# Ledger of designs, part 58: designed miniproteins, single chains

Each design is a single chain, and the fold is of that chain. pLDDT is the mean over its residues in the fold that is shown.

## One batch from the design tools (miniprotein)

Design m2129
Fold by ESMFold2-Fast:
Structure m2129 (fold): chain A 76 residues (1-76)
Amino acid sequence: MERIRELREQARLAEEHARGLYEHAEKLEKQGKEAEKTVGPEVGKKLYQQADNARKAAEGTEEAARELRREAEELE
């Protein structure tokens, strides 16, 4: 019982972390668009690359959360 609870809690925390990473990626993309207009295309490109990296991290974290939930289901 405790193990199932721990796995579900870890999955929930991973889901929260992934959500934060997606939000961060969206912020970086908006900043990239503004920077491209105000500062220049080089700064915009760097921010877009950071946004892409944040999305990839979010996707990986989301996959980990799904695996944790699957493990919890398998123990039921």
Scores: mean pLDDT 84

Design m2130
Fold by ESMFold2-Fast:
Structure m2130 (fold): chain A 71 residues (1-71)
Amino acid sequence: MEEEERREREREEERERAREELRRHNELALELGRKAEEAIREGDIEKAREYIFESASHTVEAILSISKILS
């Protein structure tokens, strides 16, 4: 009865990869958010915009990873 084993293993591997992607993107989003805050404090609005945009991109990727885990 290898069909259940293959399906479970594949789903487990997919969820593990999705969890690693989630963690990575979440950590990057938080790091970039902190850098944006520092740039705002220094008055570097252009740099802050770049960090905020990158942080938002990683947040979207994290949300997509959650969707993969929940599917």
Scores: mean pLDDT 82

Design m2131
Fold by ESMFold2-Fast:
Structure m2131 (fold): chain A 65 residues (1-65)
Amino acid sequence: MLGRVFLSEETIASLSPDMQALVKALEAGDAEAALEHARIVLADPSASPAEKRIAQTVLRAVERA
């Protein structure tokens, strides 16, 4: 998991708080927390299209598991 996250601390800090929490939940393997934060990101109109795409992918994967 960690080897797939090539983001700097500055890049992570520039994300929304919910997106930062989503990344941390994924790194911890906490699917329920990741799902919750993904839903929040999708509901946030200020979230970037890239953030929403990641959130949709997580939501879809967890809901189908």
Scores: mean pLDDT 70

Design m2132
Fold by ESMFold2-Fast:
Structure m2132 (fold): chain A 86 residues (1-86)
Amino acid sequence: SGGEFSRKMGELVDEAIKKVEEDPENAEKYVQEAIQRIRDLAKEYADKVIKENPEEGKRLAEQYLQAADEAIKELTERVNKILKEK
């Protein structure tokens, strides 16, 4: 569901932020790992909804992929703020 997807997406962002706060010298590594996980999660949900309903699933798939792009943007902005304070 969209709620489950949003929860998992938020958990991936929050986990990456925590890792950057605890170990800022390795921030780029944690960000790249999180970006890959975010993209993989969005692809999993996109592929599932397309398979279950090809016509309506395409629109939902585009929404999952867009949400992933927005989560990556949020992650990058939050990490940049943390690194400027440290």
Scores: mean pLDDT 85

Design m2133
Fold by ESMFold2-Fast:
Structure m2133 (fold): chain A 60 residues (1-60)
Amino acid sequence: GDEAIDKANELTLKAIEALENGDYEKAAEYARKVAELARKLGNELGAKAAEEGAEEVLKL
């Protein structure tokens, strides 16, 4: 696949792992990196979803 898509998938898995471990700050950090990459790829909906996910995780 595209290297950027592969990187987004890697960061998403790391965010999920951090969330499962209760590391909400780290999960939010990875989610923000996914949002930045999604925005660079022109995926505004994906970027917004990742940013909102990061904000919700930090409320936990």
Scores: mean pLDDT 80

Design m2134
Fold by ESMFold2-Fast:
Structure m2134 (fold): chain A 58 residues (1-58)
Amino acid sequence: DEEKRRRAKELARELLLQGFSFAETVREVARRLGLSRDEAVAILAEVVKEGLRKAPPL
């Protein structure tokens, strides 16, 4: 479901910006949006690739 994926990306971005770990964010996105863990991991990988904010990786 593309709509669920879009909401998952938004939620993942919000959680990561709040300082949640990658693993915590995967779990929350999967739980809240009814996605599999693998789908949540793929969505978080996309969010990280697209960039969360202006700060470069250290």
Scores: mean pLDDT 74

Design m2135
Fold by ESMFold2-Fast:
Structure m2135 (fold): chain A 57 residues (1-57)
Amino acid sequence: MDLSAVLQDPELRRVLLALRETGGDIDATAEKLGIPKETVERLVARIEELAGPLPFL
């Protein structure tokens, strides 16, 4: 998985790091970042579009 494009985007990088910390828990990630769950789901879809499926989702 090539994460370079994801890591260059500060918003996508923030979401990716939070997902790793929560073990892929969307609800916990949304709470941790203080953003709506729907926003996390959209950003996860963007990460998967750029890097392929996440191994912990």
Scores: mean pLDDT 76

Design m2136
Fold by ESMFold2-Fast:
Structure m2136 (fold): chain A 61 residues (1-61)
Amino acid sequence: SEEEREKEIAELEKELKELEKKLEEARKEYEANPSEEKKKKILDLEIEIGMLLIQIGVLRL
């Protein structure tokens, strides 16, 4: 139903905001002290955000 879809989208949007916050903090940490470990953490978070955006996009179809 439309109501179930809206609920699922809202949960995914909540997860997206949490990941965006983590990405912002990870980028700040990298700018302060760059390392390969921190670069990988940023990449992993960007991939997770990308996957969530695709899921939200599909549900909005």
Scores: mean pLDDT 87

Design m2137
Fold by ESMFold2-Fast:
Structure m2137 (fold): chain A 69 residues (1-69)
Amino acid sequence: SLPKIEVTPEELAQWRAFNAETEPLVEALLAERELSEAEARELLERLLAAAPERYRGAIEARRRLEAAA
C-alpha cells in the first residue's frame, strides 16, 4: 500500500498551484537546456528557496510528502 500522506487542504492547494506553475517551466527548461531529471529537481529546490513566502504551503506539503515516502 502507498504510504499515508497527511496534508492540510491549504497546503495541498498551494502545492497544486506550485506544480501548475513549475511543471511547464521545468518542461521548457528540459527541452531547451537538455537537463537531467536530477538537475531539474535541483532547480525546483532553488525556486522553493528563492520564494519561501509565496510557496510556504508548497514547501510544507513537500516536506510532509518526503517524510511519508
Scores: mean pLDDT 61

Design m2138
Fold by ESMFold2-Fast:
Structure m2138 (fold): chain A 72 residues (1-72)
Amino acid sequence: DAVVRAVEVLIELRNDPNASPELRQVIDRGLERIGNAPDDAARRQAILETADELEKLGYPEHAARLRSAAAA
């Protein structure tokens, strides 16, 4: 399940004790978009948009994991 995998990646990052307020905001926004998406296409798009935001914040490994989840 792409949604379950994406949520697990985001919760892992949120639980990092060094998580910045900016990172937490991106994670919370991503989780809200994924949870409120009306269909599978919108959910995959929300995951990919969240991955792009994580990459810009310096988390390319977690961004890659989100993109992989969206592709499965």
Scores: mean pLDDT 81

Design m2139
Fold by ESMFold2-Fast:
Structure m2139 (fold): chain A 92 residues (1-92)
Amino acid sequence: MTVEEAFEQEAPETLAEIRRLVGELKNEKDDKKQEELFDRILWLALVALGSEKYREEVLRLMVEAFEIASKSKNKEIQKWAKEMAERYRKEL
């Protein structure tokens, strides 16, 4: 099994987990927990981008996660997240 084949087989489950984590991120009020959720979402999304079939949906979820992160109390994270949301939105 190639790395690409593994991504395709696992991508639907990874995508479902990303959706759940993005939902949790929207409802989370603790900044540290939001950061942990965001980091996990980003890692899973970057792995899932290996699947071309699910790329567009993964990119949409990444944009949504970056838009949430753009509301962070950390000004550096805010600026970075806004830039990344715009960048990934252009790839849709």
Scores: mean pLDDT 74

Design m2140
Fold by ESMFold2-Fast:
Structure m2140 (fold): chain A 85 residues (1-85)
Amino acid sequence: GELEKAEKLLEEAKKALEEGDGEKAMELALEALRLAERAKPSLEVGVLLGLALIAAGVGKLINDPEWAARQVIKLAEEAIAIVKE
């Protein structure tokens, strides 16, 4: 299901970040969060997705994809936790 795909993408995002690929980590974590929102749409998960998109945009503006990836991973973890309730 979409939740299982979201969890897999989040683990792949964490691995990409550990390997120094902040851009890949950010993209994988954003996709994980989008899948979590689709699995169980809620206002809370929608807000987390909005914040993640802002963090991704800011990371591009300041050329810090590793910072952006860290923010999006945290937001995706919270969204997945909400969906698992």
Scores: mean pLDDT 87

Design m2141
Fold by ESMFold2-Fast:
Structure m2141 (fold): chain A 57 residues (1-57)
Amino acid sequence: MDEKVLEAEILLSLARMAYAIGDLETARRQAEEALKLAEEAGDEKLVAEAKELLEEL
Protein backbone atom coordinates (compact mmCIF):
# COMPACT_ATOMS: atom_id res chain seq x y z
CA MET A 1 0.00 0.00 0.00
CA ASP A 2 1.34 3.44 -0.96
CA GLU A 3 1.26 5.79 2.06
CA LYS A 4 0.99 8.87 -0.19
CA VAL A 5 -2.13 7.45 -1.86
CA LEU A 6 -3.73 6.82 1.54
CA GLU A 7 -2.80 10.32 2.79
CA ALA A 8 -4.15 11.90 -0.41
CA GLU A 9 -7.46 10.02 -0.04
CA ILE A 10 -7.80 11.15 3.60
CA LEU A 11 -6.98 14.79 2.74
CA LEU A 12 -9.42 14.78 -0.18
CA SER A 13 -12.17 13.43 2.12
CA LEU A 14 -11.40 16.14 4.69
CA ALA A 15 -11.40 18.78 1.92
CA ARG A 16 -14.85 17.63 0.75
CA MET A 17 -16.15 17.81 4.33
CA ALA A 18 -14.73 21.33 4.78
CA TYR A 19 -16.32 22.39 1.47
CA ALA A 20 -19.70 20.97 2.57
CA ILE A 21 -19.67 23.07 5.78
CA GLY A 22 -18.54 26.24 3.97
CA ASP A 23 -14.91 26.28 5.15
CA LEU A 24 -13.51 27.11 1.70
CA GLU A 25 -10.02 28.08 2.95
CA THR A 26 -9.49 24.74 4.71
CA ALA A 27 -11.02 22.85 1.77
CA ARG A 28 -8.60 24.53 -0.69
CA ARG A 29 -5.53 23.84 1.46
CA GLN A 30 -6.44 20.19 2.00
CA ALA A 31 -7.30 19.66 -1.68
CA GLU A 32 -3.98 21.24 -2.76
CA GLU A 33 -2.04 18.94 -0.39
CA ALA A 34 -4.02 15.93 -1.64
CA LEU A 35 -3.21 16.89 -5.25
CA LYS A 36 0.52 17.13 -4.43
CA LEU A 37 0.56 13.70 -2.77
CA ALA A 38 -1.52 12.13 -5.58
CA GLU A 39 0.89 13.52 -8.21
CA GLU A 40 3.92 12.20 -6.29
CA ALA A 41 2.26 8.76 -6.06
CA GLY A 42 1.26 8.80 -9.75
CA ASP A 43 -2.40 8.12 -8.98
CA GLU A 44 -4.18 9.66 -11.98
CA LYS A 45 -7.67 9.12 -10.54
CA LEU A 46 -6.87 10.96 -7.29
CA VAL A 47 -5.13 13.73 -9.25
CA ALA A 48 -8.31 14.18 -11.34
CA GLU A 49 -10.59 14.16 -8.27
CA ALA A 50 -8.44 16.74 -6.44
CA LYS A 51 -8.30 19.00 -9.52
CA GLU A 52 -12.10 18.78 -9.92
CA LEU A 53 -12.63 19.86 -6.31
CA LEU A 54 -10.16 22.76 -6.68
CA GLU A 55 -12.04 23.94 -9.81
CA GLU A 56 -15.27 24.06 -7.73
CA LEU A 57 -13.56 26.19 -5.05
Scores: mean pLDDT 83

Design m2142
Fold by ESMFold2-Fast:
Structure m2142 (fold): chain A 61 residues (1-61)
Amino acid sequence: MEELIKQAEEDLKKAEELLESNPVAAAYGAREAKRLAEQAGDKELAERAEKIYKEAVEKTK
C-alpha cells in the first residue's frame, strides 16, 4: 500500500511537470497515478490524478 501511494505521487508529480511541455506524456502519467491511487484506496490522490489527466487530455487537442 505505501509503495503504491509513493509511486502514484511520483507519477502524478512528473505528470504535473509535463503538462505544458509534453501533455501526451502528462496524460499517461496521470492515468497511471490514478490507477495506483485507486489500488491503494487513496481517493484524494485518485481525484487529483483524474484532474491532471483531464487537463492533459484537453491540452492535446
Scores: mean pLDDT 81

Design m2143
Fold by ESMFold2-Fast:
Structure m2143 (fold): chain A 68 residues (1-68)
Amino acid sequence: EEEVIEKIKQLADEGKYREALNLVRKLIDEGKYDVAIKAAEVLIERTKDNPVMVLAASVELAVARSLK
């Protein structure tokens, strides 16, 4: 769990937003909703100056919460 969150932080800090978002989506596909929620929240926090990424991550957060 913590390894995945750390990887999301790393990817976001490196500007690899697509890879970070794809990792959140993969967690949802695997049924790991609690981890996906944390990952999406971290991604939103790290990309708050990028409105498109905040919107995309917020959609994934809503999906993970609704499936939990």
Scores: mean pLDDT 82

Design m2144
Fold by ESMFold2-Fast:
Parts: C-alpha cells; structure tokens; sequence
Structure m2144 (fold): chain A 95 residues (1-95)
C-alpha cells in the first residue's frame, strides 16, 4: 500500500468516526475535536499528493460545513470551522 493510500484509509476512518459522533448526537466539543483531526489529516494528504487529495479535501470540507450548520453549532464554532476550511481550500488552490 502506498503512503498516500495509508493516509487516505486513516482519513476515511476518522470521517466514519465523525459520522458516528453526529448520529449519536455527541457533545459539540467531541464533534469539533474530530473535525480538527480530519482537517489535520487532509492537510497531510494535500502535502503528500495535492492532485490526488484535492477531491477529498473539497468533498469533506463541504460535508463538515453542512454538518456544523445543520447541527446548529454556535456562531463562534461555525466561524472556527469556516476558517479551518479556508486553510484547506488555500492549500488546494496553491497546488
């Protein structure tokens, strides 16, 4: 398995864990922590192979923004997530 494939599997596992937290209506702090872990893993994928990582970065960023809006996170938490997504999109656009 390539290093990129290994990082992708780790990202998919984190994303599944995020879905389970959302489905179980976990505390917003736990969901925010998982979102930050996913963002860090997306940054690792983008550094390793920007072209291959780009579709995952775009798709997961859109999903994360949708989740925090749908779950009625505070304006401060929604703004924090928006800033994290902007960092990801800047990395996508640099590549």
Amino acid sequence: MSEFEKLKEELEKLYKELQELVDNKAPQEEIMKKIKEIVEKLKELLKKDPKRAKPYAIAMSNDILHFVKEMKFSKEQQEEVKKLVQEIMEMVNKA
Scores: mean pLDDT 83

Design m2145
Fold by ESMFold2-Fast:
Structure m2145 (fold): chain A 58 residues (1-58)
Amino acid sequence: GPKHLEGAAKVAAGLGGVSEEKGRKAAEAAINGQDVETAAKEGGSKLAGVAAYGAARM
């Protein structure tokens, strides 16, 4: 839901060192079941993709 996306986006942005917009894109990819590599590309950082995936499963 929206709260889950917002939480994952903030975690991806903070841990990935990317903008809020990029963190949101990484979180959307992770929540939609796309690969970690796709989430990392959308977020512009490998760490953003990994962080988004972790947060999306909580």
Scores: mean pLDDT 78

Design m2146
Fold by ESMFold2-Fast:
Structure m2146 (fold): chain A 56 residues (1-56)
Amino acid sequence: SPADAVARALGVSKETAELIVKAAEQGRGDLVRRAMELKRAGKSDEEIVAELKAGL
């Protein structure tokens, strides 16, 4: 699935990857970019999930 591919590529949980895919499918490139910034900053899956849920 797209989420499984994203989880492997980014080293994030399946839940995080599913929300990234949902953001991309909704045209929310701003949220996808924010998730990548948080991942690079060393933020946890919990923090990335919370940010994506707040924006979606």
Scores: mean pLDDT 84

Design m2147
Fold by ESMFold2-Fast:
Formats: C-alpha cells, sequence, structure tokens
Structure m2147 (fold): chain A 92 residues (1-92)
C-alpha cells in the first residue's frame, strides 16, 4: 500500500497548503477521506476528483456537511484507490 500512502501524503500536503485539514483511514479494501476547513470550490473539486476511483471500477460515496466532506472509496484496486486520493488532491 505504498502507492496509497504516497497519494495520502500528497492529499495532506495539498489540503494543508489551502488552509484545510484531512483525515485519511486506509484499509486493504477501503479508504475514507475527511476534509475540513476548505472553501466550497475546494470541496466540490475534491468530490469531483475522487470519482477517478469510480472510473477504475470502485464505489465512491460522498457525504457533505457544512465545512466538512467525507468520501469513502471501496471495491477497487490499490491503484484505483490511489487514483481517487490523487484526484481529490488535484481537485482542491
Amino acid sequence: SSSIRAAAEELRREAASRGGTVEIEATPSRVRIELSGLDVGGMMGAIAGATEAWLRGGEVKTKAEPGKVVTEITGTSEEGAAAGLRGTAGGL
């Protein structure tokens, strides 16, 4: 899961550079991303970027709350999960 770890660190760096915070939980079959402290544009971009995992056969579930977005990625490969994380970072 070194590819997931690298993608998670990229997402943490991008979120921090924009004044936000991110919590990432990764298991072999599931990645959970919690983003907070970002503007609406950053949150919407992150949601759109996470769909990279869906394009790679994964399931992407997003829950938006005021000031916080939670995304879960399941049912995909390590490469698909890493793509979802990188897409989220690129969407910020």
Scores: mean pLDDT 81

Design m2148
Fold by ESMFold2-Fast:
Structure m2148 (fold): chain A 78 residues (1-78)
Amino acid sequence: MTLRITLPDGSVVTLEAKDLQELLKKLGDFLLSRGVPVEKVIGLQLRAIGMQLDGKSDEEIIQELEREASRLIREALA
């Protein structure tokens, strides 16, 4: 699985993982390192798990994670 996060400066960070669990761990570590509050990181991880349980595709889950990660990083900088 590959996740691409667009940062406010226009740069892109790429996270690669073998499965959703590894992806969520790497994403969580990255968001915490960027100053995102732990409660919001956990909330995003739970949303991704909920989407998987609802039968959403990996592509839909990745798209949601990319959108929300970029938003959370912008909010943490404000």
Scores: mean pLDDT 87

Design m2149
Fold by ESMFold2-Fast:
Parts: C-alpha cells; sequence; structure tokens
Structure m2149 (fold): chain A 61 residues (1-61)
C-alpha cells in the first residue's frame, strides 16, 4: 500500500544518514503514528525525519 511504501521509504532515508539512530527513530515514528491516528504517507515521512532530528539533538545533550 502507499502508506506502507512511504513509511519504508522514510525509514530507508533515515537509515542512510545514521543506521543506529535510524532504527530508534523508525520505532518512535511508528508508535507516534499509531497514537495520533495520522496515517497519511506525507505525515509518516515528516515524522520520520523529525524524530531523527530530535533523537540526534537529545544525544548531543
Amino acid sequence: SDKEEQLARGAEFIRRRDPETAELATQKTRAMLDRSTYLTPQDAMKLAETVLEKVREEAEA
């Protein structure tokens, strides 16, 4: 499905940047999508990237 495909693409994009952080970010993104009831492919990709940035920032702290 389009949603699953976009999620996979977002995960792949993140994984290319930072494989270790990508795994955590992907899991968080999946959980957030489930909780917020937002399942659009656009939101999925945006969340994946946002979560990666957030995890990276927290790691710097």
Scores: mean pLDDT 63

Design m2150
Fold by ESMFold2-Fast:
Structure m2150 (fold): chain A 75 residues (1-75)
Amino acid sequence: MKYEEALELLRKAREAAAAGDAEAAREAVRRAAELLRESLVEEMEKLGIPMSEEEAEALAEAFEAQALAQVAALA
């Protein structure tokens, strides 16, 4: 499940940041954002609320930016 995979990647990103591996943390955040975008589109379709890929991408980019800022603050 894409959502659960994204949460696992975010957990790994936090562990990498705590270990001082900023590059691994950023890579994990980017992968998580991509999976969350795909999961969001699928879940919104199931709820009968169509979401464009462009809208989902914008939300994922906002999440990625925020998460990368948090990783930078931890490093």
Scores: mean pLDDT 74

Design m2151
Fold by ESMFold2-Fast:
Structure m2151 (fold): chain A 67 residues (1-67)
Amino acid sequence: ELKEEAEKLVEKGTDEDLRKAAELALKLAEEGKVEEAVEILRKAMEKAEKLETLLYVIGVLLRILGE
């Protein structure tokens, strides 16, 4: 399940894992699971220690929300 995979990546919390979680969240949104995708991205933002990773996650979130 994409949501479970993304949540495990957020739990690990590395920059690489957070970027992969954001990619899976985008895939969830493409499948119509927008609320689940937004939840994953919010959690990833809380875990992001590097500005580049945080901005990447925010960018994916804004794309999903149509901003």
Scores: mean pLDDT 82

Design m2152
Fold by ESMFold2-Fast:
Structure m2152 (fold): chain A 82 residues (1-82)
Amino acid sequence: SKEELLREAEELLRRADELRRRIRERMTDPMEATRREFRVLAVQTEVELAKRRVEEDKDLEGARRDIELARRTLEELEEEVA
C-alpha cells in the first residue's frame, strides 16, 4: 500500500541519519568516513526520490523495488560500520 511504502521510506531515512551519525563517531580515517557518508547519502537520495514517486501516485511498483534495494544497500552499509 501507499501508506506502507511511505512508512518504509521514512524508516530508511531515519536509519540512514543514524548510520551517518555512527560513521562520524566511529571512523577515525577522514577519507574512509567521507566515502561511507557519500554512499549513505546516495541511498538517502534514492529513498527520497522513491518517496516522492509514491506521494505523486507514480510508478508504485518501481518505487517499491527502489525502496527494497535501498534497504538492502543500507543493511550492507550498517554491517560495514558495526
Scores: mean pLDDT 84

Design m2153
Fold by ESMFold2-Fast:
Structure m2153 (fold): chain A 55 residues (1-55)
Amino acid sequence: DESLEDIRKALEEAGVEKEEIEKMLEMVKKLINGETTQDDLDKLILEILEKLEKK
């Protein structure tokens, strides 16, 4: 799934909180626009995954 909506759905199904989903989608948009780096996005993904593992 390549669309932002597909990413949102996948994160919701994985049990990610709405607030974290919105942060991730904003990061993806910033990455596409050149406003942030892949490293920043990867760090956010790791933080979300750690929270999911704790659930």
Scores: mean pLDDT 74

Design m2154
Fold by ESMFold2-Fast:
Structure m2154 (fold): chain A 78 residues (1-78)
Amino acid sequence: EAYEYYKKGKEAFEKKDYKSAIEYFEKAVEIEEKKDKTSLLVAGSLYGISEALKKLGEYEKAEEYKKKALEIYEEYLK
């Protein structure tokens, strides 16, 4: 379920539909966080939001999402 939204986010990003990409990645985060907040799927989706925000010129927000994704990657590696 969450992974399907992650895939849709990736597809939207590749089509340069960055707003839809963010929407899909946010849905993936919402679904997956209920199961595991430290999931690589949550981290990947947050990183996808960061990359899409950079494409939209929202650099400060992109850095916030990147930081959140990296914090999860670090926890996962424990």
Scores: mean pLDDT 83

Design m2155
Fold by ESMFold2-Fast:
Structure m2155 (fold): chain A 87 residues (1-87)
Amino acid sequence: KEEEARRHLEKAAEHISEAGRALEEGNYEEAAEHLRKALEHLRKAIELEPESLEAALLALVASVEAYLAGDEELAEEARRLALEAIK
């Protein structure tokens, strides 16, 4: 299911990008919403293809963006997901 994992990574990257834009606009709630959607896609990608460096890096970016949005719980969730993606 490499194609399915790739689609989830692409959707996660899109949501992470949209979260970054929302952060630049000061829309922290919109940023957190996009990050939650990104984490859902990252979890599916990791389930389909464990040990994904790309998934780990995307989760790390999501963690930083969540922290900047003021959502420390979401940031910690994303950080743990990044570690899970590596092993």
Scores: mean pLDDT 85

Design m2156
Fold by ESMFold2-Fast:
Structure m2156 (fold): chain A 89 residues (1-89)
Amino acid sequence: VRAELEEALRYTREAIRALEEGDIEKAIEYARKAIEAVRRALAEAPSSRLQEALDLISAALTLAENGDIEGAIKNLREAARLLEAELAA
């Protein structure tokens, strides 16, 4: 679980960075990898915070694909906060 959470957080942070740099395709790639990591963590240990993080990253992916970069970054930052809280628990 910890390794999957660390991977999810890393990819979420890389997605934020890519969006800030205007690399939307790279951000979408990182967001998809973050979703896969969160799904693996959820399969091993159910968590409402992880489900919320998954929903936020999924929403951010849709927003980024539609050109809502500000909305995508906001959702990814909130997801990163939830993943950090889960790792600290």
Scores: mean pLDDT 87

Design m2157
Fold by ESMFold2-Fast:
Structure m2157 (fold): chain A 100 residues (1-100)
Amino acid sequence: EAEELLEKGREAFKAGNYDEAIEYYQKAIEVAKDDPLLLGRAYLHLGDAYFEKGDYETALSYYEKAIDAFRAEYERTGSIEAAVELVHAAVNLAVAKRKL
């Protein structure tokens, strides 16, 4: 469910349809509320979509939420996948901060 919404959002993002991507990622957040890894991915993708739209302040906010979600999952489970995604979100956060 949430994975399918993330994939639809990703396809819209690849096509340059950032508003459509944002809509799918927001739906993914609603479905993934109890899954920190999926929630983190949805926030990360939202950050990327806002970044591409030039809304760096909103992008930064979502990257921070992604970092929090991935950190929570890593602390709970020791997931290497969560640790890798945490690093990706942190790098994207740093890039967004440089735009502000």
Scores: mean pLDDT 87

Design m2158
Fold by ESMFold2-Fast:
Structure m2158 (fold): chain A 73 residues (1-73)
Amino acid sequence: SIAEQAKAQIEALTAQALEQSKTDPSVAAKMVATLEADIALMDENPDPELSPEEIEAIKAAAEAAKAKLEAAL
């Protein structure tokens, strides 16, 4: 599903950002800002093709990713 693809993409980008942040911590900070913006967009303009449950699953994945990145800062 689109939600499963979005979750997988968030997880992949988070893993990459965590690795890159070992050399440049600004990478983690930029990814946190991107995830915060994406969460806000999902709240303000929910995709009509996604169910509320799918939106919440993507938001939960983004929030978990943000927490992991913030722990690296």
Scores: mean pLDDT 81

Design m2159
Fold by ESMFold2-Fast:
Structure m2159 (fold): chain A 79 residues (1-79)
Amino acid sequence: MEEEERLERSRLVARIIGLIFRLGDPELSEEERREIEEEIRELLRELGKDEEEIERELEEIRRQAEALAETFRAIAARQ
């Protein structure tokens, strides 16, 4: 059913959002970032994205995570 597909998609998207927030942590090591990006890649594959779409989505996610990290740094700098 479309509703069941929507609920599954919502769960996958919620997990991706959680991983993006983790990826926004400026204290993460390069190895930890790579592991999180790999988890996101797998979740995007479960959403039915092909490999080219996954790489484009990851590039956008990296930009969002960097913007989030800059926001955290800006908040710290103001205090």
Scores: mean pLDDT 78

Design m2160
Fold by ESMFold2-Fast:
Parts: structure tokens; sequence; C-alpha cells
Structure m2160 (fold): chain A 84 residues (1-84)
């Protein structure tokens, strides 16, 4: 689960970076808001991963994956709005 959590976080980071660039280019305020929400979810995912590593708690790796996937969904919505 640790490897999967790290992979999902990395994927979310890459999507958020793309979403941020497109949102800035478009000037779409809702897209920018979704990017901020995605960054918050990703931040919580990183915290869950960090605590999971310290405590060897597999449930925190699962939580990190869920939060990273949520961040990806928000970033994808931001990209869609920015491209319209």
Amino acid sequence: MLEEAEKKIKEAEELIRKARELAKESGNEEAMRLVLEAEIELGIARIALGIGKLTNDESLYERAIELAEKAKELAEKAIELAEK
C-alpha cells in the first residue's frame, strides 16, 4: 500500500500542476477554486502518508490514496472548466 499511496500522490501532484497552469491561463475563477481545493486534499494526503510511515498504519496509506484520488478528480474538473 505504501508504494501505491506514493504513486497516487505523485499522479495528483502532476495533474494539479497542469490544472494550475491552465486555470491561470483561462482566468476562470471556479477552475482556480477547484485547484485550491485539490491542493488542500493533496496536502492532507501527504500528512496521512507521513503519519502512516511513522506509525506503520496501513489505514493511513488507504486514506492517503483516497485523498490523492479526490485531489485528482478536483484537478480534472479544473482542467475541464479551464479548457472551456
Scores: mean pLDDT 86

Design m2161
Fold by ESMFold2-Fast:
Structure m2161 (fold): chain A 71 residues (1-71)
Amino acid sequence: VEEENQRGVLRLAAGIAERLGLPDVAKKLREASTGPASPEAVQHAARAVSAWNKGDEETARKHLEEAAKAL
């Protein structure tokens, strides 16, 4: 159940990355959603989703890039 939630967060973050014009980050996050990912990457992805939902695109972008680096 927790792994399914982690994969869901990575997929949501990938969609946000595409909308923000970060296709390389989106690809990495989407690929990570189909396999094992680091807890650090999942945490940054979750923070990016939270920032996006608040309308903070700059903070979302930073956390998306950090998630991709942590993979």
Scores: mean pLDDT 80

Design m2162
Fold by ESMFold2-Fast:
Structure m2162 (fold): chain A 96 residues (1-96)
Amino acid sequence: SMAERFKSITMASLLAIQTEILYIARKENAPNIEKIQQLLNQISQAVINSDLQTFQQYVTQLQDIISEVLSPENAAKVQQLLDDMIALAQETQARL
């Protein structure tokens, strides 16, 4: 179905964004990489479940950690990637 295809494309996009965020954090030797990875996994699961409220809660927690542990330049880059995930979450909720 078109919904299943959209879900698969969304999952691939979420994995790509998650990989890029983790790459940035690891490159900077950020503390709490495991917590960042857990939050990214929970964010992706919330998108797939079309649970925008839970998604927003985890994004807020990740934004707080990122602003604390990353340089301002890398925090800004991660925020752009999180904005892409927010767009995907809204699109997924609208279509699924």
Scores: mean pLDDT 81

Design m2163
Fold by ESMFold2-Fast:
Structure m2163 (fold): chain A 85 residues (1-85)
Amino acid sequence: MSPAQKMLAATLETMSDEDLEAFRQTLVSSAQAMIEKLKNEELKKQISEAIQRLLAATTREEMIAAAQELVDQMEKATFERLERS
């Protein structure tokens, strides 16, 4: 894992349940906005599936894992957009 991925994991693990829920809501909204601007259908599908998993998460561990997956997919989409600019 990259240093950034390790830092994100540590940060999410130290969040309160309230902070983690607020992060989930913000992340889902940002990901939905990103999908509308993406041209890569595979990345759109992967982000949509990651959003669904995050919204379906019922335990703290599931929320953290799903949030990390969604952030990773969003970073891949951002990188592709920058390379094609």
Scores: mean pLDDT 77

Design m2164
Fold by ESMFold2-Fast:
Structure m2164 (fold): chain A 73 residues (1-73)
Amino acid sequence: KLEEVEELVEKGKAALEAGDYEEAKRYIKEAMILAGASEEHAEATATLLVRASETVSPEAVGRAALEIGRSLL
């Protein structure tokens, strides 16, 4: 549900803040799958959002992931 998606997104955000991009990608992908995305879609979305963290804050990436997850629920 949305609460579990939010928790996974927060874990992904924390991993981005720690510089652990692989862990961040894994959490964001799990959040997308839990929200209803296919594995292919979740992988692509997580990869794109983690790459975006190179130019935007982890907060912005977390908000984008949560908005996408919310739109899938």
Scores: mean pLDDT 81

Design m2165
Fold by ESMFold2-Fast:
Structure m2165 (fold): chain A 58 residues (1-58)
Amino acid sequence: MMSKEELKKLAVEHANKGDDAYAAGDLATAQEHYAKAAEYAKQSTVAESRAAARELAA
């Protein structure tokens, strides 16, 4: 069973991969990773998912 903190770390990991793909010009791959990051963030903390995604996406 995965803790909320572990789910948050997975969200961060996918957001970072999305940002890296975006910088490389792979927008489709970036979108897929951002979607997964949002899924993990949703599972950990719905209200905080926006803050985490915003900080990582920026």
Scores: mean pLDDT 73

Design m2166
Fold by ESMFold2-Fast:
Structure m2166 (fold): chain A 79 residues (1-79)
Amino acid sequence: MAEQDRARLLAAAPEIIADLKEWIEKVKNGELSDEEIRRLGIRAVAYRVFAVALSLYDPETAQRLLDAVKELEKALDEK
């Protein structure tokens, strides 16, 4: 069970990073409503927690994910 869960988390991380990069571009382009931006801010917090958990298994991918989350948070702050 735990091994399967770990493998799923590791597999999901690159997809999450790609999604975050797409969201960052949408924020920069002004494509999101205020409600969508608010929801995305909540998701950013969740992804930070996920990155911390992932760091126990893959610190390099966790750092890439955390960097993407920080970039998203910066884009949301500047909007």
Scores: mean pLDDT 77

